Designed miniproteins, single chains, continued (3). Designs and how they scored, part 63

Each design is a single chain, and the fold is of that chain. pLDDT is the mean over its residues in the fold that is shown.

## One batch from the design tools (miniprotein)

Design m10156
Fold by ESMFold2-Fast:
Structure m10156 (fold): chain A 79 residues (1-79)
Amino acid sequence: MREELERELERYREEAERKLKELEEKRNLVFKDPMKALEIYGSDVPLFLYTIKYGEELERFREEAERRIAEMERRLAEL
């Protein structure tokens, strides 16, 4: 039913938005709270490498979320 697909799309958009914000916060932790970042990651590796890691995860998830949303929107448009 169209209503089922609409609810699924809405739920996925909300969850994707939350996960994108979480990854952005992890990426930006070094800039927002460098002392907390040092406590979490330690000093053995430069903190900027963790910003790169979470930045890559953020970009990959964003692309995946955009593709999935587009697919669901296409299916909804066909109904």
Scores: mean pLDDT 77

Design m10157
Fold by ESMFold2-Fast:
Structure m10157 (fold): chain A 100 residues (1-100)
Amino acid sequence: DEEKKEKEKKLKIEMEIGVMKVAAAVGLVVAKKEGDEETAKLYQEILDLLEELEEDPNNEEAIKKLEELLKKIEENGSADDKKLAKLLLKNLKEIKKLIE
């Protein structure tokens, strides 16, 4: 049942994006409270790109930009931000597998 498999893939992608949005929103709030304006901007850009990806899960440019922003947080963020960035990179990798 190909139609059922396509619906399941779409649902899994939506779930992964949902988890990423919640996690990035938490990261944004924490960065703002700590006065880390650069990391807060990165989380805001991630949230904006996740909105684009939710509208078009095959947006390869949005996926690539998300990966670049998450790598910047992994390099320059706090220990908690680095851990969160690694988690989000795993979620992004699962989305990439589902759209292939």
Scores: mean pLDDT 86

Design m10158
Fold by ESMFold2-Fast:
Structure m10158 (fold): chain A 94 residues (1-94)
Amino acid sequence: MKKEYYVGYALIEDENGLKTYLAIIEKSENPEEDRVYVLGDKSYLYKGKIEEKDDYWIFTGEKLEEDVRERFLDILKNSKNVKYVNKPIKIEEK
């Protein structure tokens, strides 16, 4: 399926320290319909808006689904033209 995907890592900093997640950004023609899949101890799908900054990417959105590991892996396996991003991705839940 022809969609624009970016793969990177998400850093979430909390009182227990830095946690690293794998992230897939799916860009939409409509910016408010961008999606982020996160895979770590748990897996989540967010819908919202992705913005690129100088040193990081920021995603602001709402959690839509949990347990999306299979969809995450399917995107990685089926998309030969996935772009890798070296900037950390910050996820801000609405």
Scores: mean pLDDT 77

Design m10159
Fold by ESMFold2-Fast:
Structure m10159 (fold): chain A 91 residues (1-91)
Amino acid sequence: GKARLRVYAILPNGEVRYLGEIVMPLEEAEAFLASLPRSAIVQEILERRLGIPPENVALVLSPEQITIPELRALFEKAPEDAAVAVALVPL
């Protein structure tokens, strides 16, 4: 199957910005998500604001964690003071 990886910036004031998404094989998307840390605070924000299941949400701490070039381009759109999260949406 395929999945969408959606990228969000979470600003210090609690604003959530959608930065974009890519479509990729589900297995590769799940493996990438599993490689990233979880944040209960970020998971709660995206669940409350967007209805995204917390198990589908992971935190990006640095651009070096992003092995997928198309996702790196989306990460680069985030403000420097924002937390960046990725969310898995099965197709």
Scores: mean pLDDT 82

Design m10160
Fold by ESMFold2-Fast:
Structure m10160 (fold): chain A 80 residues (1-80)
Amino acid sequence: MKTTVSPLVVEGPEEARQVARLLSQRTGKPVKLEVPEGKWLAVVLVLDEDGRLLDMKSKIFDTREEAEKAAREMAEEFRR
């Protein structure tokens, strides 16, 4: 089965709510993201060929650079 791995980075609580809403609409499943103010969330989505959500991992970081690096590394782990 072919899978698509999509990394993204989310800043703070307002962006987390917007991204969670968009992901819920795209996947057809309720998605909840919680990010404190001044923090960054690295998220990786694993989707099948039909766009169904198979797995999701997330981790909070103090800087955008750390979150971007973590999102890329987590995405690579799912591709292996």
Scores: mean pLDDT 78

Design m10161
Fold by ESMFold2-Fast:
Structure m10161 (fold): chain A 100 residues (1-100)
Amino acid sequence: MEEVEVVAEAYSRATGEVLRAVARAVERDGVIELRVELWRERDGEWVLLAEDEVRARLGETAVLRTASGREVSVPVTSLAGTAARAALEALRAELAAEEA
């Protein structure tokens, strides 16, 4: 069983807080299971804002929901590529929602 975890962080200028996306991708029987967690640092503690999980095959597009209810599309290419794209798109969508 092959598994990849990607952690990405960004500073939100709108809130003055750090956002963290944790994306985990696991391949089982030709299906990639992708789980994304979005966290925010508040008062020295990490708070879970949103969690979503989706299953997709190579060459498909996975659709995830952010804490703000926004949908992000993640092309399923490889375990590492899918996890990295999911983490980045989740952070971008939340930052865009906070700045709107």
Scores: mean pLDDT 80

Design m10162
Fold by ESMFold2-Fast:
Structure m10162 (fold): chain A 74 residues (1-74)
Amino acid sequence: SEEEVEKKREEILANVRQAIDDLLKIPEFTDEEIRRAVRLGARYLAEKYGLSPEQIEEVLAEVDRLVDEKLAER
């Protein structure tokens, strides 16, 4: 159902937020490396959850937005 898809999306985004916060604490990671790592993880998890290609692209757009917001505070 759409409700189950939204819950999976929310779980992915919660995991991404935590991953960004954790990676930002490591001074050796560049902004670009953080973005690549969280995008890869989010895509993999979304595919595992059975999201459609369109839903995966929506998740990745939100991931990019979250990364941009977090990096602006770095």
Scores: mean pLDDT 86

Design m10163
Fold by ESMFold2-Fast:
Structure m10163 (fold): chain A 95 residues (1-95)
Amino acid sequence: SVVDQVLATLRQMGFSDADVARVAANFNTVVSSDQAIAWLQRYGPRYMTDDQLQQVQQQISQQDSMTLAQVAGMMMQYTSVRRTALVVAQMAAQV
């Protein structure tokens, strides 16, 4: 699953069990598309190209709300699991 891939990748990058558990707990958190786009614009540019960011924003804009797991799934269509995990960890810290 998207969740399992992101969590495994965070562990491989040296995130603590506590940090990984926090991200796991927040994956089912429902956020507005406006909030998801705002976080993507804030945390995405360090890890993603402008084209990748635009593609993910367009997908997010098709829905009024979504879970962080759904946002991660959309990002993984355009970028690596590692880059997705780093962005999602930042978003989860804001929940």
Scores: mean pLDDT 87

Design m10164
Fold by ESMFold2-Fast:
Structure m10164 (fold): chain A 76 residues (1-76)
Amino acid sequence: SAAFLNMLENLRRHVEGNPDISREEAIAIMRQVARTLEARGAPQEHIDIVREMIELLEAGVDPREALERALARAEA
């Protein structure tokens, strides 16, 4: 979905433009995104991609790397 890809790309630009963003803040943003997608009835595949990104962030993966993996999954 173009809308989902644009959302992930906007999040990537936000993280790149805010190097001072904490891991906790990044996780909180992603959790809010997951809740918003669920509330809007987004495809389960999109929700799963965001949840996988949250798990990567919680495991200590860099936010940019987590977003690049999410973008690759969304483009597949």
Scores: mean pLDDT 81

Design m10165
Fold by ESMFold2-Fast:
Structure m10165 (fold): chain A 110 residues (1-110)
Amino acid sequence: SINDEFAALSREEQVAYLLLAHVAYEILAERYPELREKALELARGYLAALEGVYEMSEEEARDIFLSLPEEVRERLRELVARDLVERFGIPEEEARRIADEAERRIREQA
């Protein structure tokens, strides 16, 4: 399961995943008005876990995300895309594009 794969990640990879998921669900809310309320609830939940459980700011999480190897970031994008498909049933290709756009937003704000 996605939860099992998340639990197997390092702390740094978990922090990076939570930031990526937060941004991805904000993008989902922008692109699908019918999913907006639930998508924004999930986006806020991921950010709340990042700040509350991991005690990381968005800026600190961004630095960690950008420090990870490309192969690791690609695996995190794949994991986020699968989460989008499982929760909302959006097409795999669109979920992939959302995860890729989430990384682009993270890089552009650094």
Scores: mean pLDDT 89

Design m10166
Fold by ESMFold2-Fast:
Structure m10166 (fold): chain A 58 residues (1-58)
Amino acid sequence: SLERLRQQYQAGQEASEEMRRMGEELKKEDEERGRELFEQADGAQRYLDTLYQRGLAE
């Protein structure tokens, strides 16, 4: 259902945002690993956006 899809999308966005916060904290100790976590968060968000768009097309 579209409502379930929206709920899953929102939960995924919250998880991605949490990864960014963790990356910001980690960056203070290890800039490279912090940056990698930001890149992973961006990748997860793009993947999530793709799944959401595909779900809407069904």
Scores: mean pLDDT 79

Design m10167
Fold by ESMFold2-Fast:
Structure m10167 (fold): chain A 55 residues (1-55)
Amino acid sequence: KLEEAYREGLEAGRAGVPPDEVARRMAQKYRPTLSDEEVAEVVRAARRGAEEGLA
């Protein structure tokens, strides 16, 4: 879910992982399981989390 994706992104960002890399990892992780639309939502949430965590 989106809250989980945001949280994963936030933790990765706090660890110094760039938002683009977090987005790439989330797309790879969920693409086999979720629809393209759902993957886009998850990636967007995780990227936002990573940007906040990195700041």
Scores: mean pLDDT 79

Design m10168
Fold by ESMFold2-Fast:
Structure m10168 (fold): chain A 64 residues (1-64)
Amino acid sequence: MKTLTKEQAKKELELLFKRHGRPIDKEKVDSLTLEELYLQIGILMAEDLGRTDEVEELRKRLAA
């Protein structure tokens, strides 16, 4: 994945939430750092790819 700006990362995360049928908390998304945005995007993409091990590791990093 190429490096995204914070605004591009927010847009990608919003699109992934829509695809997963999850509600978008706009205030929460706006409060995330670029690193946290990448972690959330990575979790949703790993879920789409069925990479359960990667999902678990990314969730641990986000929770820390």
Scores: mean pLDDT 74

Design m10169
Fold by ESMFold2-Fast:
Structure m10169 (fold): chain A 71 residues (1-71)
Amino acid sequence: GLVDALDKIAELAKQGDNDLAASQARVIGNYLESRGDTELAKKLYEAADLAKQGDSDKAVKLLEEVAKQLK
């Protein structure tokens, strides 16, 4: 499900695979935006930007926050 996907993306960021984590976070963000979850989508876009900048700790925190809100 979406929570499992976000947990996997957070793991990628923790491992330093920031470009893949960023691209996957944007894919999930686009999906959430398409279904009306605009606020959660914005957080995932922010997480993607942070991951691309090498700020993995902040990216992981946002990914975990979105996953928690989707439970």
Scores: mean pLDDT 86

Design m10170
Fold by ESMFold2-Fast:
Structure m10170 (fold): chain A 63 residues (1-63)
Amino acid sequence: ELPLARSPTVDRAAIDAAIDRAVQALKETYGLSEEEVEEFRKRMRKVVEQHLADAGVRVVDPP
């Protein structure tokens, strides 16, 4: 990493873990089905990815 190139990055695994936590909380609170959980995870991931891109944050793949 170059000290002058401060590009905020987020690990894809960390994003997935955060989304999974949020979706699990929603599932327990609202009693979502497995299909609904998958739909929410898909939407959240797309929204988060778009938001990060708009904010200039780069998503890095796991090694």
Scores: mean pLDDT 73

Design m10171
Fold by ESMFold2-Fast:
Structure m10171 (fold): chain A 94 residues (1-94)
Amino acid sequence: SRSEEGKKKREEILKESKELVKESKYSEEIEKIVKELKELGAEEEAEYLLGAAATLEEAYKKTPDEEKRKELEKKIEGLVKAGEEGVENLKKEK
């Protein structure tokens, strides 16, 4: 169900997610994973990964506590690893 309003909201969310991810030290790795997932036909998985990474980056940016920032950084690293494993699994299925 894609109304014009729904399309605009999705484009806005994707734009905001991409901007948040660009501020990450893992931006290149995340962008590569998202691209490879889309090329393998896993577009929904690519969007979920991007959204999850953006959510963690926003939390990282808003968190003044160094210990909590380190925990968030580990979660972002975990997402990158999971994304890379997902790409490799999809390549094995094709």
Scores: mean pLDDT 79

Design m10172
Fold by ESMFold2-Fast:
Structure m10172 (fold): chain A 94 residues (1-94)
Amino acid sequence: SMLDKIEELAKEVIEEAEKDERLSEETKETIKNAAKSVVRLARTESVEEFKANLDMMLLILEQEFSKLEDEEEKEIGIKLFREFVERVKEILDE
């Protein structure tokens, strides 16, 4: 059920990003691809490796989104993925 919970969270963040008119299609695709990668890693990695990879993915996305010209898009993109990573970590701490 841990994997099922992570898959549900990934689906939720993808749906939230796709519905947010403030995000470009490129930013939506970046969040979608990152969420899918999180699901893949959750299935293949140890818990400790997965936690480390989550932290690295968040850092990489924050750096990529920091290059966005629209400040609102940047803030929303970072917030959505950060909250997603935090919720995944809560599941892993069960």
Scores: mean pLDDT 85

Design m10173
Fold by ESMFold2-Fast:
Structure m10173 (fold): chain A 100 residues (1-100)
Amino acid sequence: SVVEELQALLTEILGLLNRAEKSTDEAERIAALREAVRLAERALALAQKHGLVSPEEAATLRRLLAEAREAIERGDTERALSLVMGVAIQFQEIIDRAKA
């Protein structure tokens, strides 16, 4: 189901965020954050395609992911981690709503 696919994507995103937070190598940290953003963009597209998010919610998530990409490009990994974690929390709420 789409909910199972979103849950799998969220699990992978959270694993990448944990890897980024614990990484001792900046290149590994950046690579993990870039992959987390890519998967989050995929999760957003999937949720939007299946009507699990409002247009306003989707616009907010797209903005946060764009800000995370900008933070990564300038080497602000702490800001990128915070932004993607916020997106992940919102995806959990979306999944929980879909299961209700």
Scores: mean pLDDT 90

Design m10174
Fold by ESMFold2-Fast:
Structure m10174 (fold): chain A 66 residues (1-66)
Amino acid sequence: MEITPEQASKVAVALGIIEGLSVQQRNDALEALLKSKTVDEAARAVSEVTGISFEEARRLIETVLA
């Protein structure tokens, strides 16, 4: 299941608020999310871009998509 642009945008905004990401870091996270096909792939990509742990990124993504 591919993450929709709307879902990716919501996750990037939530990460920016919770983790205090800059506008550039939020844009990088949004791009990584849009390229991901699964929540686990998205969590890995976000972890690499933002420096947040894989487990924390996965939990945040699942929370926003629920």
Scores: mean pLDDT 74

Design m10175
Fold by ESMFold2-Fast:
Structure m10175 (fold): chain A 120 residues (1-120)
Amino acid sequence: MELHPLTEAQEKADEILNKSLEDPSLLPQVLEIGKLALEAAADVSQERLDKSIQELEDTYKEALEKWKKSPENPEDRTKMQILVGEMIGITRMNYSLLARYDKERLEELEKRLAELLEKE
């Protein structure tokens, strides 16, 4: 069974999201993908968008701190994986909302993802 057709940029983004649970070096890319999805899906005031972005950035910072401790503490590794899972979940939820309700905003997100993934 085919999952809905993904663009090359969407496929690369999803690969990064899946790998980030085992490779914390990808966390900065997960944060940027998550921010793009939040911005594209924002059907709320700028204040609520700014708050959601801040919450995502705070989750990223906590995940990064837990990663630094994770080689010495299995509990910190588990906490890091939970936080990364939350970031991935938020990103995929916003993607799904756009695919269902707003094709034009989905196309803009796809364009921004392509630009992000082409940054050298």
Scores: mean pLDDT 73

Design m10176
Fold by ESMFold2-Fast:
Structure m10176 (fold): chain A 81 residues (1-81)
Amino acid sequence: AEEAIADAVADAIVRAVQGEASEAQVQAAADLFRTLSVEARRRMYRRVAERFKEEGREDAAEEYEKLAKIADEILAQGIEV
């Protein structure tokens, strides 16, 4: 399901930011990200934000929450803004 792909990409982003992802893992996550709908990307951004909150990284969490809100706006308006 697309949801499982979004969750896998979110986990890969968190690992990459922590310096724990290989170049191959980053490339695989980028390829999967390109296949995601705006709705699935919103899910992914929310999961990344939640993971950073769990780690006490509120600044990083806030940035990914902003990306999720932009995705929500695109979905609501059909990309006319």
Scores: mean pLDDT 77

Design m10177
Fold by ESMFold2-Fast:
Structure m10177 (fold): chain A 84 residues (1-84)
Amino acid sequence: LPEEVLQARRELERLAREAIELARNGEPQSKIDAVLARMRELAARMQQLLQQTAPPQAQAVIDEFDRLVAETEEEVAKILAEQA
């Protein structure tokens, strides 16, 4: 995989932890939404890069990033529902 994709994986994992931490700490919705938006933007950019280069593992990596975003959004939603 390109180094940019490997760095993006680490950044998405970091952003996922940040979003969950912000939600657990009762931080404003605007801060949580900003982190989730950044995750979606990074995943979309990596999808474009992987589709252009089309390595054999491209689809698996795209699916991995999409799952991480979806699972993070779901976990944040659960935490916020528990606090309401």
Scores: mean pLDDT 84

Design m10178
Fold by ESMFold2-Fast:
Structure m10178 (fold): chain A 84 residues (1-84)
Amino acid sequence: GSGEEAAKKAIEAARKYAEETGSQRALDVAMGVAGAAYNAKDLGPEATALSARFAAEVIGRDSQDPLAREAATKAANAAIEASK
């Protein structure tokens, strides 16, 4: 896949999870991860996946909210899978 495809999949996963949970906090953190992927997209799929993964790890350390953690993980995993 491409960095652009990986970023797009992260954004799609973030939006889907936000719609399913109705949680503004889950939306905010998932979009943070998707934004990190988007900012790295022109550097290639591996850089996009790494950026998303790092953002999800930071959110996971800072948040005790399981919905926020799951949202971050879903967005990062979408970028990682699309980068393959």
Scores: mean pLDDT 79

Design m10179
Fold by ESMFold2-Fast:
Structure m10179 (fold): chain A 84 residues (1-84)
Amino acid sequence: PKTLVVIEGLSNTEAAKILREAFGDDILALVLDDTTLVAVVPATAEEAAEALKKVLGDDYKVEKDGDIITITTPNATITIRELK
């Protein structure tokens, strides 16, 4: 499975660091603007959310609405959606 991850609110450097720590160096990522980075990862939405939670520490909330998982931190919103 493949999952789309959108990180909003952080600089591209900070967002890229989070993605590399969660998923490693072999991910495809696209810069949309100064504070929005999009990646496709070879994981389920649940696996992607768990990997991201390990990197983000304790200061986040998680909401699940159908196929979409949203992780909100004080500085960022991360939207996770499995590609069908």
Scores: mean pLDDT 81

Design m10180
Fold by ESMFold2-Fast:
Structure m10180 (fold): chain A 57 residues (1-57)
Amino acid sequence: MRKRVTSRFADGTEVETDVVVEDDGAATRIARTSEPKKTEPLPASITTVQSTVEEVA
């Protein structure tokens, strides 16, 4: 199965991570990240303040 995790940073930057779970109980995952969307110059340190999990059919 596949899960999509969207993380939002304090400055509004969003990062998408695809998590693939091959086995229900095995907890084997492969995470892939996408380039974040930036609107203006970001601070030196960006901390994730919110994460949303979306089901990918």
Scores: mean pLDDT 49

Design m10181
Fold by ESMFold2-Fast:
Parts: sequence; structure tokens; C-alpha cells
Structure m10181 (fold): chain A 83 residues (1-83)
Amino acid sequence: MEAILLAVAGEILFVAGDYEGALENLREAVRRAAEAGDAETLEEIAEIAEKLARKAEKEGDTEAAERFRRLAEEARRLAEELR
């Protein structure tokens, strides 16, 4: 599943300190999962984004944390629309 591979790539980029790359990969993962009608993958991406938001917040990056939280909320909204 291409969407989940993008989500994994996003997590790797986040650990490397590339928050912009992480966000872009997760955003693309959301788009692909939504196009595939895959609510389960959208929920998994939302959980990943929430986890990354909490980590960014603990590291003091409030802007990154807010962007990851918004991405998680968008992914959950799309998953609900598919149910």
C-alpha cells in the first residue's frame, strides 16, 4: 500500500529532523489513502501525525506540533466521510 509507505517515510524524516519533509510525505499519504477510499489507513496516518505532534511539542517546536495536529484532524475527518 503506497500511502502507508509514505507515512513510514514521513516518520523517518521526522526522526532525522526534517519536519517539512515529514509533513509533505504524510500529506501525500493522506491524499492517496483518501483517493483509495481507505478509512483504516487514514486513521493510522492520523495516529502517526498525532504522535509526531506530541514529540514536536515536547521538543519545543509549537509550529510543527500545530501543523501535525491539523494534518491528523484532516485525516480523521476524511476517514469519517468514507464510513
Scores: mean pLDDT 82

Design m10182
Fold by ESMFold2-Fast:
Structure m10182 (fold): chain A 90 residues (1-90)
Amino acid sequence: MKTVGDLSEEEQAEWIRRFVSDLEELLSIENFPYFKEALEYALPALLKALAGAPATRERLLAELEKLLSKITDEEKRELLSAFIARLRAA
């Protein structure tokens, strides 16, 4: 499987944009359990994709922090915050 680190800088930026856009779409869903399941499903694959790409991981984390600032639902904010913390710790 190609990791994000194998991509060009332009391709890495597009990958980050797409990932954040997908999460922003999930935030429009009122089904909190679905949002939680989607994040839990995505985390292992995301960590594998970011293996060996610390600069790309930091860029993704910065974009996720911006997304977090737009969330008004407290439970979704806590879930995304926990996801960001897990991604940062790995």
Scores: mean pLDDT 74

Design m10183
Fold by ESMFold2-Fast:
Structure m10183 (fold): chain A 81 residues (1-81)
Amino acid sequence: DSDIQQAQQYLDQGRQYIQNGDYQTAVQYYEQARSLYDVVDPNSQDMQDVYANLSRAYRRLKDYDRMIQYAIQGVRISRQR
């Protein structure tokens, strides 16, 4: 449905900004995707991808607390599938 499509759009936008090295803008898009997936599909592969990419982006921003938190959440989804 439209919320999943919107979340996928935010994922694609985040990936583009990661490829361009704009990690600050990438985390904004991934956070929006996370918020939507948290409501509509919290244990999906797409949500795992969101957490993995948030962790990677926060590592580049040197925000290690958020990096670790999102890495843990991504691994949890991975193990539940």
Scores: mean pLDDT 84

Design m10184
Fold by ESMFold2-Fast:
Structure m10184 (fold): chain A 68 residues (1-68)
Amino acid sequence: MPSPAELFEAFVAGVEEDPELVAAASAEVRQRYAAQGIVYDPNAPAEERARFTVEELRELVALYRERR
């Protein structure tokens, strides 16, 4: 399993390399987590998104890597 630091680093790198792909993945994760009652702002700056929970980061990183 990737560590929280690896997930965080991959997310930041993804935002810098392909912000549109990451935005699409973020929208999908947002939809899933909002349905579960998790407060999530998809339009937040990258720094705020970098504080995501390990599970949320894992789903986000997996999605954009699969869609690249």
Scores: mean pLDDT 64

Design m10185
Fold by ESMFold2-Fast:
Structure m10185 (fold): chain A 95 residues (1-95)
Amino acid sequence: MDKLEELIKKAEEMAKLYEKQAKEYEELAEKSNDPAVRKMYLKLSKEYKEQAEEIKKAVRELEEDPQNKRAQERVEKAAKEYEEYKARQEALKKA
């Protein structure tokens, strides 16, 4: 019955990863001398920021109403993405 708390925790970790990736793309944009490349990195940074915000909103909504199916599905999706990310990292270490 603590499954919901575990899902929320994993979703929050995924949101942090999206925020970290957004910052990395922002830094790449600043280092890029090509305006077109800079524009692409800024677009990616914005998309990752939006994903992080969406997850944070879903977590908040789910904490207020555990019956919110939309919020639950978004949190479950984020938790699954985090699990896949960790599995990919393990595979890369063993490759």
Scores: mean pLDDT 84

Design m10186
Fold by ESMFold2-Fast:
Structure m10186 (fold): chain A 62 residues (1-62)
Amino acid sequence: SMSSSLSSKISDLDTRITDLRDTRDRFSGLDNPDASRLGVDGVTDEITSLTDQRNSLTSQYS
């Protein structure tokens, strides 16, 4: 069903966002400041994009 499909997509996005937050924390802990900044910036952009997608889907599912 459509509700089941939306729930699955939201669950996938939640997992991906959690994994990216973990990755951001790893980049934040790097001894090289250039590598840390580049990694954090890239992951932050991706988290924002996925969070926007999740919020859009949640509005349809609720």
Scores: mean pLDDT 80

Design m10187
Fold by ESMFold2-Fast:
Structure m10187 (fold): chain A 69 residues (1-69)
Amino acid sequence: AAAIEERLTERLREIGLPEQAARDLALGLVEQGVSEEEVDEEIERIRAVLANVPASRAAARALAAELAA
């Protein structure tokens, strides 16, 4: 569990999310059942969605709920 959360957090920071937003989103994705094998696919989805919305902690949490569902 922790390994997936850390990898998601690291990758989300690399695509431009603030650390806290990246952690919040990573936790949401893990809670929705994203596996380690799905990390890269989820990061690409999030990157595409972020291109069309303001980057904020609230937006990141909303995106985690939508993309992980």
Scores: mean pLDDT 71

Design m10188
Fold by ESMFold2-Fast:
Structure m10188 (fold): chain A 90 residues (1-90)
Amino acid sequence: SEEEYLKELAELFGVDYNKIKEVVTLSVDEFAEEVHLSEETKKRLSLIVKEVKVPKELLGKKVKDEEKLLKLLLEKEVERGIELIKRAVF
């Protein structure tokens, strides 16, 4: 769910979920710059998604575990794909 995604994302960045007021959509390049991702993680992320939905409160913060971030974003994209298939078929 959107709520679970935002809660996990907030935890990864050390931000209080209850203080999230605004969510923005950024390209992978913009997101990687804002959260200071390594070039390798940025390249890997670009293979998964074209854009990332992220709380404004996370911008400018460095994530501690880039592998967990990649896993979270992959899981969200897989869930989105499943929902699109369900909507098209059922």
Scores: mean pLDDT 82

Design m10189
Fold by ESMFold2-Fast:
Structure m10189 (fold): chain A 73 residues (1-73)
Amino acid sequence: GAAAERARHRGDIAAAQARGAAQSLGSTGGTVDVTWTDDSSRATHVGPGGSGSAERVGDRGGIAAGPTPPEPR
């Protein structure tokens, strides 16, 4: 429905903002990956300047930034 559409659209915007934040936190040399889940979106930056991530939590727009978590599993 319209409410779900707006929530998803807002999530996409938050994911793009998280990606931008990850880029500004790190270096220009690297990759940025945006991960989307039920209650969160996460942007991960990996480059020669190190790694960082920014994560949106829930539909209320809480964004957290930090080092890329090790998740080889």
Scores: mean pLDDT 50

Design m10190
Fold by ESMFold2-Fast:
Structure m10190 (fold): chain A 94 residues (1-94)
Amino acid sequence: MKVVVGSNDLEETVKVAQLLAQHAARTGEDIEVENPPGSRVQIGDVRMLPDGSALITVTLMEPGGVPAQRWEVRADRATGEVTVTELPPVVQLP
């Protein structure tokens, strides 16, 4: 499955990532995610784990700089539970 997702709204993008992870976990289908040019919030591809869980990463790009905040979103196939874990900040070098 291929999905185009683009937003400058972090809250909206995290909610979309949760829905994509739940869909992947439910169907067992890998999801390729395309971020439109200029997206400040980016979603990575959904990765299916051997246990049937789906994992996806959301990255917030800061305006005027390259510091980024990241979250891992994981959905469990058996329970349908979604876990959002904040990752350490990333400073991108030029």
Scores: mean pLDDT 72

